Designed miniproteins, single chains, continued (2). Designs and how they scored, part 59

Each design is a single chain, and the fold is of that chain. pLDDT is the mean over its residues in the fold that is shown.

## One batch from the design tools (miniprotein)

Design m6044
Fold by ESMFold2-Fast:
Structure m6044 (fold): chain A 85 residues (1-85)
Amino acid sequence: SVLDEAKKRMDEILEKAEKEIKELVEKNASNEDIAKVYTKAVKEIMKVHEEASKSLSEEERQQLDLHTGDLLIKLQDLLNLARGS
């Protein structure tokens, strides 16, 4: 379904961002470089949300909104942990 495909794409974006942030932390990269990965992932997740929402029912949009919110919280937690804040 469009909902399941959107969720899967969002999960893949999060996993890629987690890996990239981990590699940057291991290399003692700048907070700016870490923030760039975070910002890119947020934009990609929001793009998936926008595209999928056009084809979803109201109930499916609510499910996608909850999933999107959960992933954005996880990304923020990763950013905070990586930056020590």
Scores: mean pLDDT 88

Design m6045
Fold by ESMFold2-Fast:
Structure m6045 (fold): chain A 109 residues (1-109)
Amino acid sequence: SPAEELVAALREAIATHEHAIAVIEAEPERLPEEVANLVGLQRGLVVLMRELGAPEEFIARVEELLRGYEELLRELEANGGVASEELKERALALNEESIALYREAVAAL
């Protein structure tokens, strides 16, 4: 069913964000690469959710996360790809927010 496909995609997204947190903590020099990958992930989820008929309110919340990752990526690029402690902390916070949203969505489906 569309709900089962969405749950599977959201569970994979949660695992991806958990892995990204581990990489960012262990290898902060990889922060620009990880954020670029997470922009791609959120973009893919928005497309999939529209195809599967997910609620517009939920799609809007994922689009807000996408904007957050895009803003962070632009700031990283403006700083020559240098991972400052502030940028690292913002990346961790966005990943934690993403995990919380996707866990909430899985529980509601």
Scores: mean pLDDT 90

Design m6046
Fold by ESMFold2-Fast:
Structure m6046 (fold): chain A 70 residues (1-70)
Amino acid sequence: DRAQQAIDHAGDAVAAALAGDREAAAAHAEKAIEYDPSIKELVQAAVDAALAGDVEAAARHLREAVELAR
């Protein structure tokens, strides 16, 4: 299911970004957007927030991406 793949990769991207792994975050974000291009802005915002240490904003954007991908 493309939606589930997009959701899984979006979550992995945010988790990698929170861990400071920029390469893994970018790779997972790229795959999430490939499976569902409509979530691109939300996934990018979530990863950017996570890399900046804004856990609350990262979680909010990720939830919005998940709801949109469903």
Scores: mean pLDDT 88

Design m6047
Fold by ESMFold2-Fast:
Structure m6047 (fold): chain A 105 residues (1-105)
Amino acid sequence: SALERAIAELERWIEEELERAERLIKEKGELGIAIVDFYLLAEKEDNLLQLRKQGRLDLVEELEKLDVVEATVYGRARLLGLPEEVARELARAFSERYKEIVEKY
């Protein structure tokens, strides 16, 4: 289904982003964290721009209240048409896994 395809697309993006984050943090330490944080902020800002273009101002307000890490995944999930419950769970899981990578190095 379109929903299953959207979930699979987001899950692939999450795995690729976490792999990139771990590589950068392992290789560059604090600088790696700064680079990842910049990429996540840029993705959050792009998601906000796309939501504004779609007139989804309610979601813009939700994203602006979330932490950058969670907002990045949540925004992308909602743009892909995922339900709120699925989007929140994937965003929370991403944030927790990212935190574990940061704490490991």
Scores: mean pLDDT 88

Design m6048
Fold by ESMFold2-Fast:
Structure m6048 (fold): chain A 108 residues (1-108)
Amino acid sequence: MTEEQIIEEIKKLLDEMNEKLAKVESVEDAKKFLEEYKDFTKRILELAKKLSAKNQKEVKLLFGSTSTLAMMKLYALSVEYPEDREELEKIRDELAEIDQKFAKEIES
C-alpha cells in the first residue's frame, strides 16, 4: 500500500465521521457519536503511523479540522439544551482526551 492510498483511506474515514457528526441532534446521538469517534480515531491512528513525518502532519491537520467541528457542534448543543449541558461537557472532555492522545502519537 502506498502512502497516497493510506491518505485516501484516512480521508474516507474522516468523511464518514463528518457525516455522522452532521446527524448529531441530541445528547443520546452525542453519546453514540463518541463511541464511533473512538473507533474512527483508533483506525486513523493505525494508518497514520505507517506514513512519513510530512504525511503524518497532513493527517494531523485533517483530523484537527474534524475534531474542531465536533467540539463546536457539542458546544452548540449544550447552549440549545442546557438541561443536558453536564452530560455534553463530559462527552467533550472525553473527545479532548482522545484528541490529546492522538496528537502525542503523531510526530510533528
Scores: mean pLDDT 86

Design m6049
Fold by ESMFold2-Fast:
Structure m6049 (fold): chain A 75 residues (1-75)
Amino acid sequence: SELEKILEKIARGEELTDEEIELLLNTPVEEIVKLSKKIAEKEGVLPDALLRAIANLLKSLGYTEKAEEIEKYIE
């Protein structure tokens, strides 16, 4: 799926396009968290590290509330 590709790019430290950012913003937090755990396993990274990377990206773009909701899933 497109969201899986976006999460793989974030896991690799790659920059997102505006269109990819928009898709991420329009995705529910629960779906981001669920899919991030799957992608973290596939990419060989810690799930918490990927969730932090996503939250930090959203904060940098001004989406602090969505980032804080994602951070609640980090141990």
Scores: mean pLDDT 85

Design m6050
Fold by ESMFold2-Fast:
Structure m6050 (fold): chain A 78 residues (1-78)
Amino acid sequence: SMIEQYRQMSKNNAEEASKHAKQGDLEKAARNAEEASIFAKKSGNEEAKKYAELAKKHAKQGDNEKAAKYAELASKKS
């Protein structure tokens, strides 16, 4: 279903956001976290959406540890 595709896209983007945050690439982390949030919303997964939004916020603030942590939580909840 389209909802299952959106869940998978949310999870994949959250995993990429975590990977990029751990590597210090916060611009890519923020971009992937934003995509994860969009697809989480489309799949009706409010918890994954909130964690992805937190990952983006912390990536934009230069906090790579929190960006990675919240991106991992977004992936786990997807």
Scores: mean pLDDT 90

Design m6051
Fold by ESMFold2-Fast:
Structure m6051 (fold): chain A 73 residues (1-73)
Amino acid sequence: SDSEIERQLKRVERLYEQGKQYIEQGDILGAEITIGMLHIVRSVAKLAGDDEVARRAEETIRRLQELLDQAKR
């Protein structure tokens, strides 16, 4: 349903904000765990056929990974 898709998209957004906070604080482990949670969200969404949520989660993983790689300089 649209309501469930919106809930899942909000979860992805929340994880993105949480991951950014961990990176800003230098909490590399917290950021890596958050990226791991997004991989689970993506996998579940793909299995459910929820392509919008899966795509958003994949984009978010990529963005957080780029930020994390920069922080590990």
Scores: mean pLDDT 88

Design m6052
Fold by ESMFold2-Fast:
Structure m6052 (fold): chain A 85 residues (1-85)
Amino acid sequence: KIISLKSLKMDIKSIGIYLKNLGFDQNDVDLFKKAGNKVIEKYKDTPITESQIHSFYKEVIDEAKKLGLSDKAIKLLETLLDKYK
């Protein structure tokens, strides 16, 4: 099954709100959203399947880490990603 880009954009937005509600800095929220949108843009013309969703979110976390996402936010997101397995 193919995951829609609209669903992925909504997930990135929802995770950003979740981080904000947990008291993460606006900088971490903005970096995560920037990373998520960058990875979504990379896959705009390439279908993402259910079997690829874990790799998609791992790529988002890796991109956010490169942009300077805090270790605390990275650890939380990696923990959440493990639940997607």
Scores: mean pLDDT 80

Design m6053
Fold by ESMFold2-Fast:
Structure m6053 (fold): chain A 64 residues (1-64)
Amino acid sequence: SRQQADQLAQQARQYLEQGDYQQAAQYASQGLSLDPTNRESRDLLAEALKKLGKDEEAAQVAAS
């Protein structure tokens, strides 16, 4: 649901603030899986992937 996707996006943001980029990517990916139209989850996943050095994967997510 949209509400669950938004909540996962909030958790992903908290992990990004902590510098835990793997957890941030995991939570953002789960949010995007629940709602593929959730822009916040997509943006957070792309940013977390960039922080992990996965620039090509980040670009693919951002382009979706």
Scores: mean pLDDT 85

Design m6054
Fold by ESMFold2-Fast:
Structure m6054 (fold): chain A 64 residues (1-64)
Amino acid sequence: MEEIDREVIEALQLIRLAVAKIAAKHSDPEEVREQLERELAKMEATPGTDPAIVAELRRLLAEV
């Protein structure tokens, strides 16, 4: 498994956890979307992040 694939899995797990916690507390889709957008922006700003990974995460954000 490539190192870059491990980063993707870790990011998805973190986003999944954040979504679950926020959704449970607020039941507000806008709050959930805002949190996911923040996590996506942090990943995009990280040096070495593959654009394809960011695109997949953005697609996940649209599904929330």
Scores: mean pLDDT 65

Design m6055
Fold by ESMFold2-Fast:
Structure m6055 (fold): chain A 135 residues (1-135)
Amino acid sequence: KVEELIAKLKDKDPKVRVEAIREIGSLPPEQAKPALPALIEATKDKDPNVRRAAVEALGRIGSEEAIKPLVEMLDDPDPAVRRAAAHALQRMPVEVQKKAIPEVLKSKDKEAATRVLTAAMIELGGEEFLKLLLS
């Protein structure tokens, strides 16, 4: 069933692509994992609604493979996509978020980066967060 949804990510209609991504994102993470490469490719889609949906799905799945693509989306030209990327990173397990921090610090969008860093500081505690910034 997930293979049929992955095929729809190549549809000419961006609405069909968005719907397929949302369906993949609603699956349990283990069932959605085969779609990770296709979802990562969807973050490069021409349509900002498709990119936003892909970012949201990657955040729900919470895989470490999504860290670099999600951090890159903090610099997306669409501000709604940037906000979705910050929210997706915040949704991931704290151990995955720790691995994202060094990449987030390189972001050109200081507002989106600040949201991710503030959430990580709250989740980790200030002392643990400072250790990550200083290493």
Scores: mean pLDDT 78

Design m6056
Fold by ESMFold2-Fast:
Structure m6056 (fold): chain A 99 residues (1-99)
Amino acid sequence: SEKIEELKRLLDEIIEAAKAGNFDALDTNLSRLARVVGEIIETGSLEELKEVYKLLEDAINRIKELQAKGEIDPDRADYIISVLKTLLDYVKKKIEELE
């Protein structure tokens, strides 16, 4: 899926922006991520939603690891985790509605 490939790129760009301390790039990419996730919730298959769930969960775990290693500002890491968890909850709810 083109949207899944875009999602993977956005997650990678979010992690790199967070490591670089680039708040403007981070906020822009998180906003773009929320739009792409919303589009997949509206139009995506159950299999695509399950893939998005795994990608978001993996990204949350990566941010937590980078925060623990001191590679990301802790307040920025908490902000990213909060946004990703909100999106994860929306995806989980949609999966449960389709199952």
Scores: mean pLDDT 89

Design m6057
Fold by ESMFold2-Fast:
Structure m6057 (fold): chain A 71 residues (1-71)
Amino acid sequence: AVSPAKLKEFALAAKLENKSTEPVPSEKLAKTIAFYKSALEAEPENADALNGLAHVYEKNGKYDEALKVRE
């Protein structure tokens, strides 16, 4: 199981990447997506996880996937 502290750490990293216009490295992108998905399985209504996952999809140009995460 993923700890809440680790979830917040990735959420902060995602926020920094949101402020940056640089593309997310593919390795970090895949790991971040997997982490947020795992966190959402434990806490499906966790706003930080939902926001982070949606943001990662947007950075990857997958706006439809981002909208599905946000509903």
Scores: mean pLDDT 68

Design m6058
Fold by ESMFold2-Fast:
Structure m6058 (fold): chain A 85 residues (1-85)
Amino acid sequence: MAELELENAEITLEILRRMAKEGEISVQQVVDAVKTLALTFYNKGFITEELLKEIFKQADEAKKKSMEETLEIAEEIVEKIKEEV
């Protein structure tokens, strides 16, 4: 259950990594994509409001970091979502 949503999360991470390598996206766009992903899982009932708030806090802190650190935080966020579902 939630297998399709988890597959979409992994695909999203791969797309973000590729676009970042090619210089096609900003740190802000990575942060916004991860927040949208977390909201989708929350709206479907797969994660708690507490986890959503934690994810948003981590994502907001990532805005001040390098692209590499932001992608690492995005990967950590997806792993936290996978542990909940």
Scores: mean pLDDT 83

Design m6059
Fold by ESMFold2-Fast:
Structure m6059 (fold): chain A 84 residues (1-84)
Amino acid sequence: GMGVAALVAAHELLRLAEERLGEEDPAVAKQVREALRALKEGDEKTALRHLVEASRLLAEGATVGPATVKALREALRLARERAL
């Protein structure tokens, strides 16, 4: 399961990604914002669902920078490890 350090890392990565996404892709930004909200509420299942949707939007050609994509993929990896 995801340890406290991994949860903190995922939250920080999502926060940095959300700051950049607000100007790059509003649809991806919305999913990241909802994931951050769910994580703050302890709802890891809802957070994972929103991160999966953000990843789907990136795969469908959402226009975001490589650093933002890397941060989102790492956050999704950490969230999936918690679900397993």
Scores: mean pLDDT 66

Design m6060
Fold by ESMFold2-Fast:
Structure m6060 (fold): chain A 81 residues (1-81)
Amino acid sequence: SELLERLKRSIEGEIKKIDELLKIEKNEELKKELEELKKRLEELLERIDEALARGADIGPLLEEVREISEELERLKKKLDE
C-alpha cells in the first residue's frame, strides 16, 4: 500500500524530529512526554510493517497516527515558550 509506505516515512521523520528535540530539551516532564510519543511512534511503525506484510485494514492505524500527531503538536506548543 502506497499510503502505508508514505505513512511509514512520515512516522520515521517525526521520530527524528523528536530525537532532535530531546537533545536540547531540559524540562524533565516534557522529555518524558517526548520519549513516550517516540515509543508510541516506534510501536506504530512496527504495526505498519506487519500491515504491509499482511495487506491488513489500515483504518485503525490512520486513527492512531492522527492522535499521536495531535499530541506532538500540543507538545511543540508547550516547548515554544
Scores: mean pLDDT 76

Design m6061
Fold by ESMFold2-Fast:
Structure m6061 (fold): chain A 63 residues (1-63)
Amino acid sequence: GSEARARIEHDRKLAEEYDKQAEKLAADPNASPEEVREAYIKSVAYRLRAVGEEVALWLGEPP
């Protein structure tokens, strides 16, 4: 219900924030390749989790 929707929205926002951080780090000549990679991995992970939770909600299962 409402909590599942809140978690999906939270994870989507985190994915967007990490994606923005990854873009900023990629443009920063002082950032390490590892920092950029970690930010992209986190962005993808939160996005995948949000999709999984949304699918579970459609199937009527608790996410």
Scores: mean pLDDT 80

Design m6062
Fold by ESMFold2-Fast:
Structure m6062 (fold): chain A 73 residues (1-73)
Amino acid sequence: SEAVEKLAEFLKSIPKFKDFSDEETRKIAEILDVDGNGVLDEASLDRILEIQKEHGLDPDGIPNDELIEALKK
């Protein structure tokens, strides 16, 4: 999954993701890469907003620690 690996590499560049394993980061990337293009696009944003609403979080589309924890379920 070249697109997933590309997105996972991008996520690893974000300080919030430094404590996550390669496998955990790839799982998060797979959830967010709904279009298979390896970037956070509008479809990924919609997915983030959906998960945030499902978990009672502020639907701002910005990944936070609570969203990341929810994505690991």
Scores: mean pLDDT 69

Design m6063
Fold by ESMFold2-Fast:
Structure m6063 (fold): chain A 63 residues (1-63)
Amino acid sequence: SDLKCKIRKAIIEEYEKYGNNITSKRIGEKLGLNADTVLKEILAMREKGISTLEELKKAAEKC
């Protein structure tokens, strides 16, 4: 969905700018979303085996 793509791209952008100091709260503030919504997407990506920046970039390419 559009929302999943926005969250994935925002995580990549924050990681490239700020390294390991990424939080669901910061991503939520950037996108105007609740931190719990962002956290649920992060957990869903981990369940699918998307746990590295490289895998996340591959997932975002299809958006």
Scores: mean pLDDT 75

Design m6064
Fold by ESMFold2-Fast:
Structure m6064 (fold): chain A 116 residues (1-116)
Amino acid sequence: AEAEAEVERLTREMEELLAEDPIELGGEAGSEFADNLGLAVERALAAGEGWGRLLVYATLYAGALLAERGEAFDPDMSPLERLELAIEWAEKEGRERLAEVFRRAKELLEELRRAA
């Protein structure tokens, strides 16, 4: 209940940040990269309400970082790995508020895994 409320709060904060500065993927991301990113987004949504939307955003920013590096996107990438890459992208781009949102989400996910 409290974790769900916190995820909803983080998702709203992230959507406000996206409205201020929309995510842009590099034009060099090929069709296979786009297809794998799309599959990863679908799998993130399967995580359920609250987490699904937050993980979609983490997946998109992880994809942005990997596209800049010329690395392949693994659609089976874990939620924690997606959050770690999203944090790295946000820090690299100077998006400190966005990095803080993803750090809090990562802490919550790690706490939920310990409770299970």
Scores: mean pLDDT 70

Design m6065
Fold by ESMFold2-Fast:
Structure m6065 (fold): chain A 73 residues (1-73)
Amino acid sequence: MEKVEELRRRVREAERRFEEGEKNKETQVKTLEEVAERLAKTMYEASKLGDAEVAERAAELYNRAVEAAKKAK
């Protein structure tokens, strides 16, 4: 249970970092790519623990971060 709570916290932190990355155009692509990498790892760990809700939320934000990085390039 503690590990699931930690993964949920990581998703919330990734959401904040995503918003910060969108605001800073100079480092936007790099920040969004870093957010996507962290979310991919979180999604993998959530899947191993069987937490479909956290895995789905991480996947959704991962797709948004990847698309935002592509548009910023």
Scores: mean pLDDT 78

Design m6066
Fold by ESMFold2-Fast:
Formats: sequence, structure tokens, C-alpha cells
Structure m6066 (fold): chain A 94 residues (1-94)
Amino acid sequence: SLLEEIQRLAIELARALGIDEETARELVRNLRYNELVELARPVAEEALAAGPEAVEALLERIRGPLERLRELAERASEEEREELIRLSDEAAAR
């Protein structure tokens, strides 16, 4: 499903950031994305402190998974909008 593919890419992105795979899977499975973001914060801060080359290396590692995740998130948003329209039409028919 689309949700499963988004979850898979979120885990892949976390792994690219050096976050432990088991921890990433647990957080994604339980929809604890805010905690996953907090684990990514030190990685970003370390790259910024190390300089432009470290930042570029980090961005290169996450580029592919991030792009794919954005494409899937956009499709999910469109599907959610379609469902809301359908439910509104059903309510109006009553």
C-alpha cells in the first residue's frame, strides 16, 4: 500500500542519516515521527559544525529517499482529498 511504501522510505531516510534501523522501524510503526525527527537533529547539527563538505555529503545521502518520499506524500494528499469529496457527496445525498 501507499502507506507501507511511505513507512519503508521513512526508515530508509533514517538509516541514511545514521539512525539505528530497529529504532527507526519502531518509531515509524508507532507513527512517532516527531521523535524520529529529534533523533535526526544531532546528525544535522554535527554536519553543520563540521562544515560545508559534511553538509553536502549528508544531503547527497538523503536526496534519493527524500525525493521519493515527497512524491508519495503528494499522491497520498490527493487520495485523501478525493475521499473527503466522496464523503461530502454521500452526506449531501441524505
Scores: mean pLDDT 71

Design m6067
Fold by ESMFold2-Fast:
Structure m6067 (fold): chain A 68 residues (1-68)
Amino acid sequence: MSPKERLIEGFVALLRAEGLPEEQIAAIREGLRGLSLDEAVAFLEALARQYPADVAARLRALVAAARA
């Protein structure tokens, strides 16, 4: 699995755990697949600033793993 694929699948798993509808998850997955790795990372970093600290920490862990 590429770093970008790992980032996308990790984020999708997080969204499912948070209870997002599958239709919305599918749209987000397709959107992220259309982005570069750097764009996807920037999106998740921006999103982490808007979520509670526990969810933000999980998002930042996904970003750190993808940038390794």
Scores: mean pLDDT 80

Design m6068
Fold by ESMFold2-Fast:
Structure m6068 (fold): chain A 61 residues (1-61)
Amino acid sequence: GPIQTHGGLRDAINRIQAKAGLPVDGVVDDAALDAITAWIESSGGTPDRDRLVRGLRLGSQ
C-alpha cells in the first residue's frame, strides 16, 4: 500500500513528485515509485523497489 513520508524524506519525495507532474502529497504509491525509479535510472543508478520500500518505511518513523 502507499507509504506516507515525513521530514527531509518527504521534502525529497515532494520534489520528485513535482518534477514528475504527480500530486505533491509526500505519499509514495506505485506512480510515485515509478517516478523515483526513473529518477534513479536517469542518475545512472539501478533501482530496487523492495529496498526503496524498506528505506521509505524506515524513513517515515
Scores: mean pLDDT 75

Design m6069
Fold by ESMFold2-Fast:
Structure m6069 (fold): chain A 88 residues (1-88)
Amino acid sequence: KIKEIKEKLKEIAEKLKKEGKDVKVFEASAYDKNGNKVYVGIVAELNEDGSAELVAGEVIHSPTEESNDVMQELVAKIVEEIYKWIEE
């Protein structure tokens, strides 16, 4: 379930923040051509040297080419959002 995954990613991010780490949750979702929901969620950490690391990631999609295409588009969107966050 997407709600369970969102809560898991939030818990990971909160734990890392309590440890003094600079982390952020990024999420994107859309529907594929067949009406199936596609979801991508990640937790990214900003390191002291200015690099970013993927700490956790979860994906929900159907085992179809159409869902995989949507998932790739959502990943690209999240990567753009991470770059914006790093540049702040």
Scores: mean pLDDT 81

Design m6070
Fold by ESMFold2-Fast:
Structure m6070 (fold): chain A 94 residues (1-94)
Amino acid sequence: GLSELSVPYSREDIEALARRTAEGDAAAGAALGIAAVVAQIAGDNEMAGYAYALLGLAEAERGDLEGARRWAERAAALGATEEAAEVLAYVAER
């Protein structure tokens, strides 16, 4: 099934893409979004949720609070509720 597919991105790769996205690298943000979608299609909800949460945090750091909320909601829907809560807390402080 789809859950048997390997995710092409490691946790370290996802974290590196998130750092670059926060620094303003739009290509890194797009790649992080693709990594999250690929993980979700593969059935790796833990990795997908983590990637969406990191994308949300990076968008919040760049001032896109509405984008950050949408990514946090997707992360929470995949079970990354703690990470999503951190993004929403960051947004509430801005």
Scores: mean pLDDT 79

Design m6071
Fold by ESMFold2-Fast:
Structure m6071 (fold): chain A 67 residues (1-67)
Amino acid sequence: SVQAVEALGELGAEEALVELLQHSDENVRIQALLALAKLGSAKLQELLQHEDETVASWARFILKELN
């Protein structure tokens, strides 16, 4: 669920969040991306090339707003 993704972000579970970027549910992928951004993960730069245009767009937005 989306709430579980947010909890993983709060726990700093970066590897689990990266795996959730492959989830079938777009909302789960976006929440995993936001949780990775909150952790300051270097994976955000890699996510600019993500196959899901929504995930890539959110990664670009988050990186711009955090810098």
Scores: mean pLDDT 70

Design m6072
Fold by ESMFold2-Fast:
Structure m6072 (fold): chain A 87 residues (1-87)
Amino acid sequence: SAAEGNLALIELLAEVFAAAGYDEVAELLRGLAEAARRYLATGDEAALAEAEALAARAEPLLARALAEDPALREAVLAALAALQAER
């Protein structure tokens, strides 16, 4: 499903960013995945609001890291290709 695919993507990105030393981005992405998972399981609007807030905080940091780090871009693309091959 699209929701399961989106959660797997967020969790994969968290691992890639953590491996590259972007711990703050990785923590925000893990928090986002957890909040999104809670929303999908419960329909709790507070969990949705938490997910939206975490996504808003992660977006500029993620964009900057990808713009400044070519090795991170290569790692993200490789991880995305591997994820698509599994599905």
Scores: mean pLDDT 85

Design m6073
Fold by ESMFold2-Fast:
Parts: sequence; C-alpha cells; structure tokens
Structure m6073 (fold): chain A 83 residues (1-83)
Amino acid sequence: DREKQAEALAEKLLAGDKEKLKAELEKQKEELEELAKKEKDPKMKEVYERAAEIAEKLIKGVEGDKEAAKEALLELAELGEEL
C-alpha cells in the first residue's frame, strides 16, 4: 500500500530516524539510477528515473526541506498509480 509506505516514511522523518532513513533513500536512489541506465524499455526507464528523482526529494526532506518531502510523497503516490 503506497499510502502506508508514504505514512511510514513521514513518521520516520518526524520521529528523528533521519540518518537511517537518509542512508536508505540514498541506497534506493543509487539502485534506481543503475536500473535506469541498464533498462532498454523506454517506459520502465522513465519510471526508474522518476523514482530516483522522488528519492532525491525525500533526501532533501530528511535534511529539513519539508516542502520537498511533501512533493516527493505526492509524486511517489502518482508513480505507484502508473505501475
């Protein structure tokens, strides 16, 4: 459930587990960028690129940019709808 995942991420941001969440998001972003580079299907490549951008905005959110976090959560929900 995308909503539960977004809620869990927001709760971790508020709870102060920022270092662990940031490291996890940086790892996910790196893996998504690698998948995008290797992907030959244009649609899936775009999905991986968008997911990596969402992860980058979430990292900014963890670092204190709450507006970036909110935008990222909305974009994550939209991406999940397209999958």
Scores: mean pLDDT 74

Design m6074
Fold by ESMFold2-Fast:
Structure m6074 (fold): chain A 74 residues (1-74)
Amino acid sequence: EERKKRIENFKKKLELSDEYRKLAEQYETLAEQVKDNPELTAELRKLADEYRKKADEYDVLKWLYDFIEESVKK
């Protein structure tokens, strides 16, 4: 039961990291499409950077999870 919960939580975190990366790429693409509006372009790029940072945070959690798993195993 605890193992199932851990796997489900891990999958959710992996999905969030992937989703945030895709959102960052989408905002970057939109920024390129609206280049004629510099204010909107700047806002979209700022959002892209924010989502990239969130994706990186979830990647750190993945590294911590792997570290904990390896630390427990003998």
Scores: mean pLDDT 74

Design m6075
Fold by ESMFold2-Fast:
Structure m6075 (fold): chain A 116 residues (1-116)
Amino acid sequence: MSTTELFEKIKKSSIDEQVELIIEYVKSLYNELKNEMLAAGVPDNEETQQMINEIVLENLQDVVLAVAKLLKKQGVPFEEILELIEKVAKKFKELFPNIPESKIEEVKEKIIKEIS
């Protein structure tokens, strides 16, 4: 799913649907990155997995921040935007258990600070 397609769907979605759309985007990105790296001859080892995890976490930050800014511009209450961020963080932790929770919490705090 493209970022443009994601944002168009977000505008018409409930909070729970927005969480699922963001998670679907991140899962697709992870699979595409892993497949591209393996096709390029990068070894499937712990170092490669850590690199993919870092790229995915950075993309999660960018996407969630962009979505939060979009929702704020549309007049969505701050409390609802916080609920979205919390639900995405929780689902992301379940999907990527090897990413330290402290890094996910740091990303969450950065997003909240930017939209406050």
Scores: mean pLDDT 84

Design m6076
Fold by ESMFold2-Fast:
Structure m6076 (fold): chain A 61 residues (1-61)
Amino acid sequence: EEIVEVLARNAYRVLTNQPISPEEAERVKKALEEFAKLPKDEQNKIRQEVMKRVEELLKED
């Protein structure tokens, strides 16, 4: 859940050319490291949730 939100917000920022703070960049790095430790089936589920969340954020504007 936390991993999904952090990764989705990061992807949204990249797509919308928004700046990122050093503190937020650290949070994203930690989320990616935790994601990489998960089994492949859980990684696939999180990837699907991240894509869905990014689509929701993009629909807002």
Scores: mean pLDDT 79

Design m6077
Fold by ESMFold2-Fast:
Structure m6077 (fold): chain A 99 residues (1-99)
Amino acid sequence: EEKKKNEEKVKETLLKLAEELKKEGMEEAAKYFEKAAENVSDEEKAKEYLGKGMELAGRKDGLPEDKVKAAAEAGKKELENMLKGLTPEDIIKMAKELE
């Protein structure tokens, strides 16, 4: 039950981000976020699609390649942690303790 609840929460988050990207005219990036949402039960596929979507959004937004790659990797890590039941608040707490 917990795993399905985490998957549903991640799916809802990814679909909300896809709608935001569509409003900004980033339809291709939004499609990859939608594919990630569809594949939340397959962590590796979800991470691959999310990474591609983040790279496309970052490039469209004019970010340099190093920042695009860093954002995509951070997003994949956050997705993995959310699927394991860690909240964004838990992730922020862990990051602050490492600073």
Scores: mean pLDDT 75

